# Ledger of designs, part 65: designed miniproteins, single chains

Each design is a single chain, and the fold is of that chain. pLDDT is the mean over its residues in the fold that is shown.

## One batch from the design tools (miniprotein)

Design m2256
Fold by ESMFold2-Fast:
Structure m2256 (fold): chain A 76 residues (1-76)
Amino acid sequence: MSVAEQLRAMAQELLAFVASLPADLQQAAAEALEAEILARSKEEYGHLSPEERALGTVRIARELLARERARRAALA
């Protein structure tokens, strides 16, 4: 898959996750997840090439989404 395809797939997964939350929690969850992804991506991959940064961002987003899904499942 191209980097652009991976980014689109990840964005769709994030949007689907946020959309699965109660409406009043969606904005706060989206903002918190975006902030953590951007902060961690900048720290770990900010000095790399644009392609490496994009792939690193996808990896971080995937890890964070998996963690949030696991935490939510454990609380249910």
Scores: mean pLDDT 77

Design m2257
Fold by ESMFold2-Fast:
Structure m2257 (fold): chain A 73 residues (1-73)
Amino acid sequence: MEEEYERLAKEIQEEAKKAGASDLAVNAVRTAVLHYGKTLSPAEAARLAAQVAEQMGDTKASEAARKISERLE
């Protein structure tokens, strides 16, 4: 369901914000989950978000998304 991916995106954004990630990285992880991740499982969508954040150089957002991906596996 699209609602499941919206919830996932919000959870990753909240953890990234708590970790002190940039607003750009917080927005990028949302885009990764909601626009590119919907064809993937929730765990794979979270992993994609972690990879996008890592490519941006935001290790805090990357770690937050990776931890959530591991919880879903």
Scores: mean pLDDT 82

Design m2258
Fold by ESMFold2-Fast:
Structure m2258 (fold): chain A 70 residues (1-70)
Amino acid sequence: SVLEERKQEDKANYAKAIELAKQEEEGDKIVAQILKLAEAAGYSEEDLLGLEGDEAKAQELIERIKKHLS
């Protein structure tokens, strides 16, 4: 279903964002925010393991999170 496909895509993008965020200057803070957003969306940390997401979508997520880190 479309909903199931979107959930898998979301999870994969969160997983990729965590991977990329580890390379950022504020990496620990960004990773913490990504995990918090994933949890709020109903995804556990374990749900994100071993998934490959879209790098561009992951980077967009990281950029949005950076704007919320004051």
Scores: mean pLDDT 76

Design m2259
Fold by ESMFold2-Fast:
Structure m2259 (fold): chain A 62 residues (1-62)
Amino acid sequence: SELDERRQLGQQFLAEVKDKMTPEQLETLQRQIDFLIKQRVSLESMQAALQQMRAELDALNA
């Protein structure tokens, strides 16, 4: 289902960034991802949101 695909995208993103974040930051990010999943946004919209979050994290670590 599309819901399962959104969950998979969220889990993959968390796996990519978890080692660069504190437990507190991970909890905040996990809540944001859960919100995106629950809002029933399209996969395209979720991918765009996750890409933006990654870009912001990369900028902070530059």
Scores: mean pLDDT 77

Design m2260
Fold by ESMFold2-Fast:
Structure m2260 (fold): chain A 60 residues (1-60)
Amino acid sequence: MKGLYRALRDVPEVPGIFLGFKKGDLIEVKRVLDEHYALGRNLTTGKEGVVGLGLLERVG
């Protein structure tokens, strides 16, 4: 589901593929790709990438 999420754990960036984040970072999910993955933006770093939905908790 599109919206604002919080990272549940630290995840390393894979440049050009996966979004990196730290536990507690706010991630804006811009587009859901499937049941496991979405396109997100880390509001702390300003970077965008694919993120695993199971690593996030919805804030709103």
Scores: mean pLDDT 83

Design m2261
Fold by ESMFold2-Fast:
Structure m2261 (fold): chain A 63 residues (1-63)
Amino acid sequence: AIKEAIESGRLDLIVAAFVAAATGAPQEALDHLKRAAEAYKSGNEEEAQRHLDRAVELIRQHE
């Protein structure tokens, strides 16, 4: 998750991954961050944004 987010080069995704790790967010949030990074690298920006939004939602609910 964190590695994939950093490799994507997308700042908001990197920040979300760092916050998730720091707060002990659920694995489901980390899985969505990984999928967001993968989608972004594949050029699927819409799918990347949806996974990022879902991850942020899960992090917020946990925190």
Scores: mean pLDDT 77

Design m2262
Fold by ESMFold2-Fast:
Structure m2262 (fold): chain A 73 residues (1-73)
Amino acid sequence: AVEKAKKLVEEGLKKYKEGLEKAKKEEDPAKYAALALKGIGDALDAILEAERLGRKNNNPEAVEVAREGLRKL
């Protein structure tokens, strides 16, 4: 349970960083903003899913992993 939550948070943060790197290659401010927001949204969805799994399985360590992921956004 904790390992799955960590994996979801790591994958979400990886997508966030990849989204930012892709956005940096866009010279159009509107496209930059759209790509950055999508990356943040994808990361947030993954982290919230990790928290939901922790709560559903009554695992406080998994919930804390998700909260730490949110703090890193």
Scores: mean pLDDT 73

Design m2263
Fold by ESMFold2-Fast:
Structure m2263 (fold): chain A 88 residues (1-88)
Amino acid sequence: SELKELVEKAKKEIEPLIKETYEAINSLSEEEKKELIEEIEKAIKEAEKNNDKNVLLQAEIAKAVIEKDLEKAKKLLEEGVEIAAKKA
């Protein structure tokens, strides 16, 4: 399946980008991470109110990365790629 091949390729390309983003976020202080999480939680609440699934997904990914939940961040990114591939 063309969509399946596209999703698998995108997943492989995303992995290095996740690592680079993770390293950048890991350079933040605990105080800066807390402030960023609070801002992301506000974005999540607003996205839920507006039924904006794409913004909600992006905010959840950002939160998972900051919380050092790389496994959750990767899973959410893979879900986003699958949604984008089906739309394309």
Scores: mean pLDDT 68

Design m2264
Fold by ESMFold2-Fast:
Structure m2264 (fold): chain A 87 residues (1-87)
Amino acid sequence: SPRKLTPNEELAEDIEILILSVEEFKKEKNYKAIVEALRNTLRYYKEIGAEEWILKGIEEALKYAEEKKIDEAIEILRKIKEEIEKK
């Protein structure tokens, strides 16, 4: 029988939680927390063997966050989630 969530659905939910955390930290102007959240996510996704396109996407979001381009970082995370949900 199919499980309640597939691995791709679980990954999409994880990215959604990351987006919500980034949006919350943006409201607080806590840019260090945004950068740390993205770095921790990138490290974790490397450890679990996430696909290279996901890792590259998170790295790009991290670079925008380091430049304080938080809306651009969020847009990249949303696109990653959308592409995961298509699979």
Scores: mean pLDDT 84

Design m2265
Fold by ESMFold2-Fast:
Structure m2265 (fold): chain A 75 residues (1-75)
Amino acid sequence: VEEFINSLPLSEEEKEHLLKLINSSERTAIVLYDKELTDSSKVYLFKNGEFQGVLTFAEFVKQAEQPLVVVTVRL
């Protein structure tokens, strides 16, 4: 999880906040996009601080379970 967050083009403060959200939330989704959010944008799923897998944004919106925290990150 930490290695993934450290690979993102975020400030150290933003990385710390994101790690805290992942560890404090039952379910967290991180949506990565470049120029715009598309159906093929990657979504990284976490549950109780553990990495669960990667979906496309289209797949994610069809099967998203609550409670859920969603964070978008522009590459």
Scores: mean pLDDT 78

Design m2266
Fold by ESMFold2-Fast:
Structure m2266 (fold): chain A 94 residues (1-94)
Amino acid sequence: SRLEELARRLEEVAEKNKDKPLGEQLEALLETLREAGAPEEVLEVAERAAEALLEMDELAKANEQPDPERLAELRRVGAEFAAAVEALERRLEE
């Protein structure tokens, strides 16, 4: 199925880029989703999740505490990403 082909391609891209910086790993995965024709709603959530992960990584490297309001926003984006991943996994199981 198309979803099984997408899952296989994502796994291959993840393995190929596993030793690269997080930003490069995320960009490679997003490009793979775009090339595979992932639905726009999935792409939008994935892009927002990637931006949130990069921001959290940069804050961790700088040893800085995020603003509480920004932390709440990042948690919201994380929850949206988790829901999108669950929905995608459920579709891939069919």
Scores: mean pLDDT 71

Design m2267
Fold by ESMFold2-Fast:
Structure m2267 (fold): chain A 113 residues (1-113)
Amino acid sequence: LEEKKKEYEKRLEEAKTLLEKAEALKGLGEVYFKEGDLEKAMEYYEEAIKLYEKVEGSDEEKARALELKGEAYEKLGEIYEKKGDLELAKLYYDASKKYREKAREIYKKLGIE
């Protein structure tokens, strides 16, 4: 996991787009989640979501940002479920499904599955 942490930290420093930065932050969130550092994982997922919301560009890039935002919300749902906050976990899971569905509709219109 430490090797993957260094890989994502390097990707974050070398990232040139908001999407690349957000993907690296999401990756760091996943590393900390696997290590059991739920608080730090949550911080990285929240920062990734903020950057995904700022992504501008092509419809494909916007769809990718929505897909990754949905994945980050799913991980926040898992964290709150582990913390015993089932009501907040449900809200994050619902948000995840909504954003992933929006991404799928855009990909479908672009002819990308």
Scores: mean pLDDT 84

Design m2268
Fold by ESMFold2-Fast:
Structure m2268 (fold): chain A 89 residues (1-89)
Amino acid sequence: PKLEFTPEMTLGEILERLKSLNPSVSDTIEEILEKIKNGELTKEELGGWLALFLLLAEKAQRQEDLAILSQIPDKATKEQLAEALLKVS
């Protein structure tokens, strides 16, 4: 199954869809969502995107998955990040 992410989606919305697509990371995604709701990761949307990228890179156990994630630019758009996440899901 393929999920389509849109540039207008919030970080929280994308995390919820990733949780549905990949249940093995649901606990980690829940923790991030809770931190967003509690204001711990809510300061900057872009900062939240970079934090998600780092977390997923750390969880990727395969060189191929890490290579896909490493192609995401530092100022990645929501669309670019969503596409990369779909490739490693």
Scores: mean pLDDT 53

Design m2269
Fold by ESMFold2-Fast:
Structure m2269 (fold): chain A 83 residues (1-83)
Amino acid sequence: SPLPTLLSVLHDAIEGIKNLEFSENFVETLTSALETARRLGLLPQLRELLERLLDAIKENYEKLPEEVQKLIELVEEALRESE
């Protein structure tokens, strides 16, 4: 199952946002993980981490690069689909 990898990617994304530290492929890695989770019907299992990720983005929004700020829409969409 890819679930452990998806959980790890979301956890790393939350920590990166809180610390304002982003890998070269941050946006691509997170986007790919969300698309994989959607395709495999795993968004419900990621719901709590998606909520934490959304909160982290909102709390740090003004400090985030524009490309990371745009991820808020993808996370909100994924969270709606997790219900």
Scores: mean pLDDT 88

Design m2270
Fold by ESMFold2-Fast:
Structure m2270 (fold): chain A 67 residues (1-67)
Amino acid sequence: SSVQKRAVLAEIRETVPEEHAAEIARIEEALANDDLATFEALLRSLGDVLSDETIAGLIRGARAALA
């Protein structure tokens, strides 16, 4: 769902610092291409700035958006 994808991307933009804009762009591209594996890998690469709970929630949201 485009609505659910937009909600996930909005949460990422609110949560991830602006200095990681390049990583956000790659995450947005992965989600737009329905590439969950790349989306999960990129989010987990931000484990130094995102909590495990936040990463798990974003992955759950992405899976729901692509179901």
Scores: mean pLDDT 82

Design m2271
Fold by ESMFold2-Fast:
Structure m2271 (fold): chain A 100 residues (1-100)
Amino acid sequence: SAAKQAKIQSLQGQASLLRTQLETIDDIQAGRLDEGIGRSMIRMGLSVGILSSQTENLPQEIIDHLRAAADHVDRGDLDGARRHLQAALETVEQTLQQLQ
């Protein structure tokens, strides 16, 4: 169905966005990226991810993990942010497997 295909595309987009944020955390922690710039980039990406997840009616669990990750980024807790981003990615991948 068109609705199923739209949901698959939205979840694939979220997976790509989540992987980009995880890579940004890795770059900050490895000293390849300034923490202030990196945190701003992650926060922007998460704001986009939250808005698109709400617009596309993705599972609330994904939205909750994105909001928690944003809170951890705002507090400078990159390890906490990583855990929530990984949980969101796992939920996205599990949801995709159920739809495909």
Scores: mean pLDDT 89

Design m2272
Fold by ESMFold2-Fast:
Structure m2272 (fold): chain A 79 residues (1-79)
Amino acid sequence: MEIKNPILQEIVAKLREKGKETYSVDEIVDIVKEILNLTDEQAERLKKLLREKLGDEITLKEFEEHLEDILKEFGELLA
């Protein structure tokens, strides 16, 4: 699928560069934190959101499929 958001494209590209099929929530959030310049508190909120929606271990495919919805909900939590 064509990801239209450049920030989402960068996050996915960084995960693909690691060459893993499955990622821990901590690994995903560390990448998102670097790209979005999140605070430690914002990163912890994102970890909780990801665990509640996708569990502790997330496949790259599941993450790509839900990334837009997760980022939208996370953005609403920060507003």
Scores: mean pLDDT 77

Design m2273
Fold by ESMFold2-Fast:
Structure m2273 (fold): chain A 87 residues (1-87)
Amino acid sequence: AKDELIEELSKYSNLNRKEIEEELENFIETLLEEVGELLGLKSKEEQIRVLIEALYEELGKEREEGEKATMENLYRLMAEVLKKTLK
């Protein structure tokens, strides 16, 4: 899931793969510090996997509508994923 998400972002983003990976890791780690326990998962690895899978799914929907996979869109999609996981 993580490698698949980075590959998709690299196709449509002006950022290189390392920049995308670092930004994605920073955002996920910040979210897990605030909301990880609310996901009901035992391990940080499981929490990261669930968040990445949900983000990849939301990004897929955006691409079907013709939107570019940019870091700005990634930030918005992170907020949508957080909203869905906290319900």
Scores: mean pLDDT 62

Design m2274
Fold by ESMFold2-Fast:
Structure m2274 (fold): chain A 100 residues (1-100)
Amino acid sequence: SEEQEELKKKLREALKKAAKELGLSEEEVEKLEKLIDFLVYGLEITSAKEFFEKLLTPDEEYLDGVSLFEGISKESGISKERLLELLRKMAEELGVELPE
């Protein structure tokens, strides 16, 4: 949808800014861009707030009983601590408050 395409564009721009500040590799950024595309379309996400809420909700399963957040950490090769720091920076760029 048009809303999902605009959301992906905003998420990718926020990702690139946050990744540059945190020193992520081009390979890590490319993997995360592909995961963003999969999540936005696969979970029918239409807002930045919903994206972060689904990622940080403990009840969301990705595969084999693993949470969505842990699944992204595993698939991207980025540690959970570093991934959380990345998500916080992305949320700041997009004006989204993360759950504590």
Scores: mean pLDDT 77

Design m2275
Fold by ESMFold2-Fast:
Structure m2275 (fold): chain A 71 residues (1-71)
Amino acid sequence: SLADQLLQQGQQYLRQKNYQLAVQYYQQSLSIQPSSRGYRNLSLAYGRLGNTDLAQQYGRRSLQLSQQQGL
């Protein structure tokens, strides 16, 4: 799906340490289809950017979704 493709692009940017682009692609993916994986990766990217508040918010969101989906 497009959401999965955007998530993969974000992961590639995260690996390259391009955290701003990683955030953008993860946000686009999540706007199409929310996922615990997407929120977890977004949390990591914000953490690397030094935005601890957003990192914590998205980390909690990831845990909430994974628990609701039985992951």
Scores: mean pLDDT 86

Design m2276
Fold by ESMFold2-Fast:
Structure m2276 (fold): chain A 76 residues (1-76)
Amino acid sequence: MEKKEEKAREIAEKVAEELAKKSDVDKEKLEELIYKTLVESIPEEKIDDERLVAQAVTGAVIRYIGDQIDAELAAK
């Protein structure tokens, strides 16, 4: 069983839930983006690296915001 995927999903759920409590974000979209970013960017042996995980999560959140901006710009 892929420990990396299980832990990535747990992290994605927690972060998306916390952000959804503070702002009007699409929890499901944000969770999925964080999950995909963690699975794609972090090697299995590094999934317990808190700094690397935090960087990947931050990158996913920035990408989520960027996607919203890109959609707005594309509508112009």
Scores: mean pLDDT 75

Design m2277
Fold by ESMFold2-Fast:
Structure m2277 (fold): chain A 80 residues (1-80)
Amino acid sequence: MKAKEGARRAEEGGRSNDPELAGRGGSEAGDAALEEGTEEGGKLAVEGGRKAAVLGEKAAVSGAGGAIKAIGEAVQAGGI
């Protein structure tokens, strides 16, 4: 659960007022979401590779978005 680990670090960074940890967690969640999206796309190879690739990309974007949102909320709570 690499995307979940990254998201957890991003949230923890926000709570600890540690923007470096929050940014690092978001980056890890994004990278993990891309990797998991590729794996999910492979498992969901409904039609060769095209549909699986699209689903993998969607899963990656969804995971990364969550982490970025957590970081944004943490920054806005303390930054501006």
Scores: mean pLDDT 51

Design m2278
Fold by ESMFold2-Fast:
Structure m2278 (fold): chain A 73 residues (1-73)
Amino acid sequence: GALEELLLKYLEGLARKMGEAYKEKHNGVEIGIKVEGRKVIVDVKLKDGKVIRITVDGDKVEIEELPSSPLLE
């Protein structure tokens, strides 16, 4: 519905701001964003080549370190 589309756009905006803030704070090079239903994934590539993945899944926020990201390739 229209409310669900507005919520999705709002979550995408928040995810982008979160990724950009993380990139700026931690000397990042690139961000990638993916939305899957109610799950929002933000990948931040750091200058040393490490990737930090931030996953927002409804009421849960998870941060993990990855060796690479398909969203940044």
Scores: mean pLDDT 72

Design m2279
Fold by ESMFold2-Fast:
Structure m2279 (fold): chain A 87 residues (1-87)
Amino acid sequence: MGLAHVKKKELVENAENRVREELSDLPEDERERLVKEVGEYAEKTFEEEVAKGGLDNLPGDQAYEDAKKKVEEYAKKLIEEARKKAK
């Protein structure tokens, strides 16, 4: 639980906050839908990277960095696509 739970929460919150700030000009309903989508992607991605380890696997720097990179790339694409539709 401890550090792994904190890292997952941090990853999700950072991704959600980025989408909210970058897409502040979108209607609230659309913005919150995208926030939920990126949050769900972040949680799933973190869990998948952790699950790749064995029984003794603890979320280390590598699992966190791999998840973070994937989430940042996903959020960037999501934001770019939403901005194209909004304007």
Scores: mean pLDDT 74

Design m2280
Fold by ESMFold2-Fast:
Structure m2280 (fold): chain A 55 residues (1-55)
Amino acid sequence: VIKTEPFDEFVDKEGNRITAYELDDGRILLENEETGEMRLLTREEYDAYKAEHAA
């Protein structure tokens, strides 16, 4: 797996740094830098998540 530059980065309302990677199948991989948790979202779910959680 070759890691490319993140497609997006933001800080959530709790102060966690979130890095987003676009996968070849169009899904978005979120990585929470503070907790180490990863989540797979669709592009629409990612847009909603960022709108609700970004600082």
Scores: mean pLDDT 77

Design m2281
Fold by ESMFold2-Fast:
Structure m2281 (fold): chain A 69 residues (1-69)
Amino acid sequence: KQEILDKIMEHTPLSAAEIAGLWLRAVASTPNFQGSKEEIFERFIELAREAGVSEEALKLLEEMFKKEQ
């Protein structure tokens, strides 16, 4: 939801567009979509950590993902 994205942006050096770009790259990095949504999400978290997203923001992303399941 939009309010969660705003809080994530406050805790990261990345813009919402950059975060969305990392998600798209995580999806594109899975060969033939043989991975589950969970595998794609784990790759996204790895890419976000490498891009400088804080552990606090990564925890918020994990909570958001769990609520949408």
Scores: mean pLDDT 65

Design m2282
Fold by ESMFold2-Fast:
Structure m2282 (fold): chain A 108 residues (1-108)
Amino acid sequence: KKLKEELEKYIAELEEMRPLVPESLQEEYEELIQKLKSVTNEKDYPAALLAASRILAGISFVAGDEEKAKKYEELAKEYKKKVPETTPLILDAEIFEGVLKLYAAATK
């Protein structure tokens, strides 16, 4: 399944970027990764891909990788066009992205 392979790639990148996540947010980050890993139904992959791309954008922003952050923000916009309803996972990911961006701003 192409969407499953895409999600697995994003999960792998999130695992690689884990050391860049602030200590105070590590527990929430792990919970989000576990939620993404628990997605098994084909109908749920678009929402999971949107959530993963939002989290990747946020952590790339914290890392100071503006090109990578922009890439994932654009990718999230494309996935959002395919997701008619806001799911709890999408909302959790959007909140986490916002918290990461606030953290990056506050530590400057």
Scores: mean pLDDT 82

Design m2283
Fold by ESMFold2-Fast:
Structure m2283 (fold): chain A 82 residues (1-82)
Amino acid sequence: FNDLLTESLRGALDIAKSGGESGAALALYIADRVKLSAFGLGIELSPEGQKLLEETRKTVEENAKKTGQEKTVERLYRMISM
């Protein structure tokens, strides 16, 4: 199960790097789902998984700030998390 969660976070990081505002919103959604799944299963993320989670969040924040698209990413995240 940890391997599946880690793979999901690797995918999220890749999407965050290349997917624009839509990819950033989707990456945040995947990261949140991984956190909730780990909590629901009583599983602690591996050190690699924790690092990928933090890198995904950092990548989204940095790219949104550079492009001024913070509001767009937030709006898209709200839509997909409904």
Scores: mean pLDDT 76

Design m2284
Fold by ESMFold2-Fast:
Structure m2284 (fold): chain A 60 residues (1-60)
Amino acid sequence: SYQDQINQYRDQSNQILNQMNVQSQTMSPDQRRQLTSQTNSQIASIGRQSVQYRRQLGII
C-alpha cells in the first residue's frame, strides 16, 4: 500500500541515522563530519524518492 511504502522510506532513514550514531562514537571529529555529510546525502536521496513516488501517484 501507499502507507507501507512511505513507512519503508522512514524505516530506511531511521536505520541509517542509527548506524551513523553508533559509528560516530569511535570516530575523530573529521571522520564524524565526513560520515554526517554522507548520511545527510543518503537521507536527502530517500526523501526525494518519497516525493517522486507521491508525485507519480498524484499524476495517476
Scores: mean pLDDT 81

Design m2285
Fold by ESMFold2-Fast:
Structure m2285 (fold): chain A 70 residues (1-70)
Amino acid sequence: SMLEKIRKALQEMIENHAEDEGLKLALQGLLENPERSLLGLPTLAETYEDEKALEAAKKLLKELGIPIVE
């Protein structure tokens, strides 16, 4: 399902960025509410200056066909 794909992607981002406690907490919050999180992912990645998370979020949104708010 779409929710499982979102959770999997968020979990992988958490694992890849375990060293960043702030980003990890933000991503865990999105994992709890994945259906509301996709619009917030680019903003969070920008806030924590995480280019890899931002690129991953944009790629995920594009793959799922969800409009990206720029």
Scores: mean pLDDT 60

Design m2286
Fold by ESMFold2-Fast:
Structure m2286 (fold): chain A 89 residues (1-89)
Amino acid sequence: MKKKITLEFKGEGSEEAQKMGDLLKREAERFNEVAKERGIEVDVKIEKFSDKGLAGGMAGEARGAVEHPESFDEALANMKKLAEKAKKL
């Protein structure tokens, strides 16, 4: 069965939020490696807000995953769960 998962993250904010974004990106890259080996195609796009594009673009948001900076941890946890599930199949 063909599986295609698209996760889009857009966010900016404090240094902690940016560090979380880096962790999420690394986890997404690892997940893509594992998913590809198991025939799962995953598109993960991580983009940062711009004050000129979004009114007061502050904290991290994720399209289709999380919308608030305090939920950034949830997005990362979800990504890790996906990676582990793809690994264990």
Scores: mean pLDDT 49

Design m2287
Fold by ESMFold2-Fast:
Structure m2287 (fold): chain A 80 residues (1-80)
Amino acid sequence: AEEAKKKLEEALKRVKEILEELKNGKISKAEAEKRLAEVAAELQQLARENKDNPEVIAHMEELEPEIVAVVREIGELLQA
């Protein structure tokens, strides 16, 4: 449970890092898309592995609005 929660928090940190690096021109749009796809795959795998773990699902639901907001901002930068 705690390990899965830490991985969820790491995923949020990772998407925030992608946003910051993209804003600062430190990574290409292609690299940002690749890293976002990797985070999305990891989140899907965590959801699958923890399907029967209500504590992990609750934590995922708590972080989802912030992750979605950051991903949306990255998406807008990718279209600019």
Scores: mean pLDDT 83

Design m2288
Fold by ESMFold2-Fast:
Structure m2288 (fold): chain A 116 residues (1-116)
Amino acid sequence: MVVVEESGGGTVPVGGSQTLTGKASGVDELLGVMWLQELPNGGARAIAGASLSGSGVAPDLEGRFTPTLDAEKKTGTLNMSNLELSDTAVYHFLVAGLVDGKVRLAAGKGAQLTVV
């Protein structure tokens, strides 16, 4: 069973910085990670991702948000800088990993970020 946990949420000032961390267990290998931002309408948008082949960030967040992947430790981070009130959201860590030779997707319950 794949388990995903997020940490590093909290309350931070406008213009500040914060790091979110995701960890996966129950996977043989991490193939990639994605950070999802919850939207007020109940949807979610993919904002950043990382794999062994590279990383990407949504165009409006370039220069402010940086994802990382540590495949050996089965962890990823989202480093966030110059935070804005609009960055207030729940952020989910989505992982793609191998389990018994099959690709599995799993996400955590989310980490709340509040910008004040």
Scores: mean pLDDT 87

Design m2289
Fold by ESMFold2-Fast:
Structure m2289 (fold): chain A 58 residues (1-58)
Amino acid sequence: DAEKAREEGERGAAGAAASGTPAAGLASQHGNLVMAELYPEGREEALEQARRALEAGG
């Protein structure tokens, strides 16, 4: 299900971007959080990347 979760994360990110929200950062954060849930070994790095994306404002 890792591949499915990743695909859904990317689709969610694309949907957020398409909806016209200021969501590039949020979409990136969502994708990184999904990956962190699938790959706990890289979870901390994924969360840090998500945080940076959010701070950058997209």
Scores: mean pLDDT 60

Design m2290
Fold by ESMFold2-Fast:
Structure m2290 (fold): chain A 62 residues (1-62)
Amino acid sequence: VLKLLVERSIDAISLGEIAKLLGISQGTASKILKELIKKGLLEYDKETKRYKLTEKGKKYAE
């Protein structure tokens, strides 16, 4: 997940877009994204309803 965001230069991504990129259901993608937020690797932008990679997430993904 994190590597795909970095490799494709994705500034922000929606739940539906990430589910499609990974070839998984939105429910499964939601669980993965929540886990990454808990680890401090992603943050959720309430205004745009999109997920953003944190500085820590960028370093983790390389």
Scores: mean pLDDT 72

Design m2291
Fold by ESMFold2-Fast:
Structure m2291 (fold): chain A 58 residues (1-58)
Amino acid sequence: SERQAAVLDTLLTDGGIDVAALAAELGVTPETVAADIVSLQQQLPLLFGPLTTRPSPE
């Protein structure tokens, strides 16, 4: 859960995730970070919907 919290915090702070950089910071593989992102999408689909689907407003 701490790793998933770090992934979520990075997404909310930066508006996106550099999977390779975050994996290096957490001491895990990029595949592990990608799995955490998928898990977060399943738990918080509304958070990822606007970020991936909605274009930036003026």
Scores: mean pLDDT 68

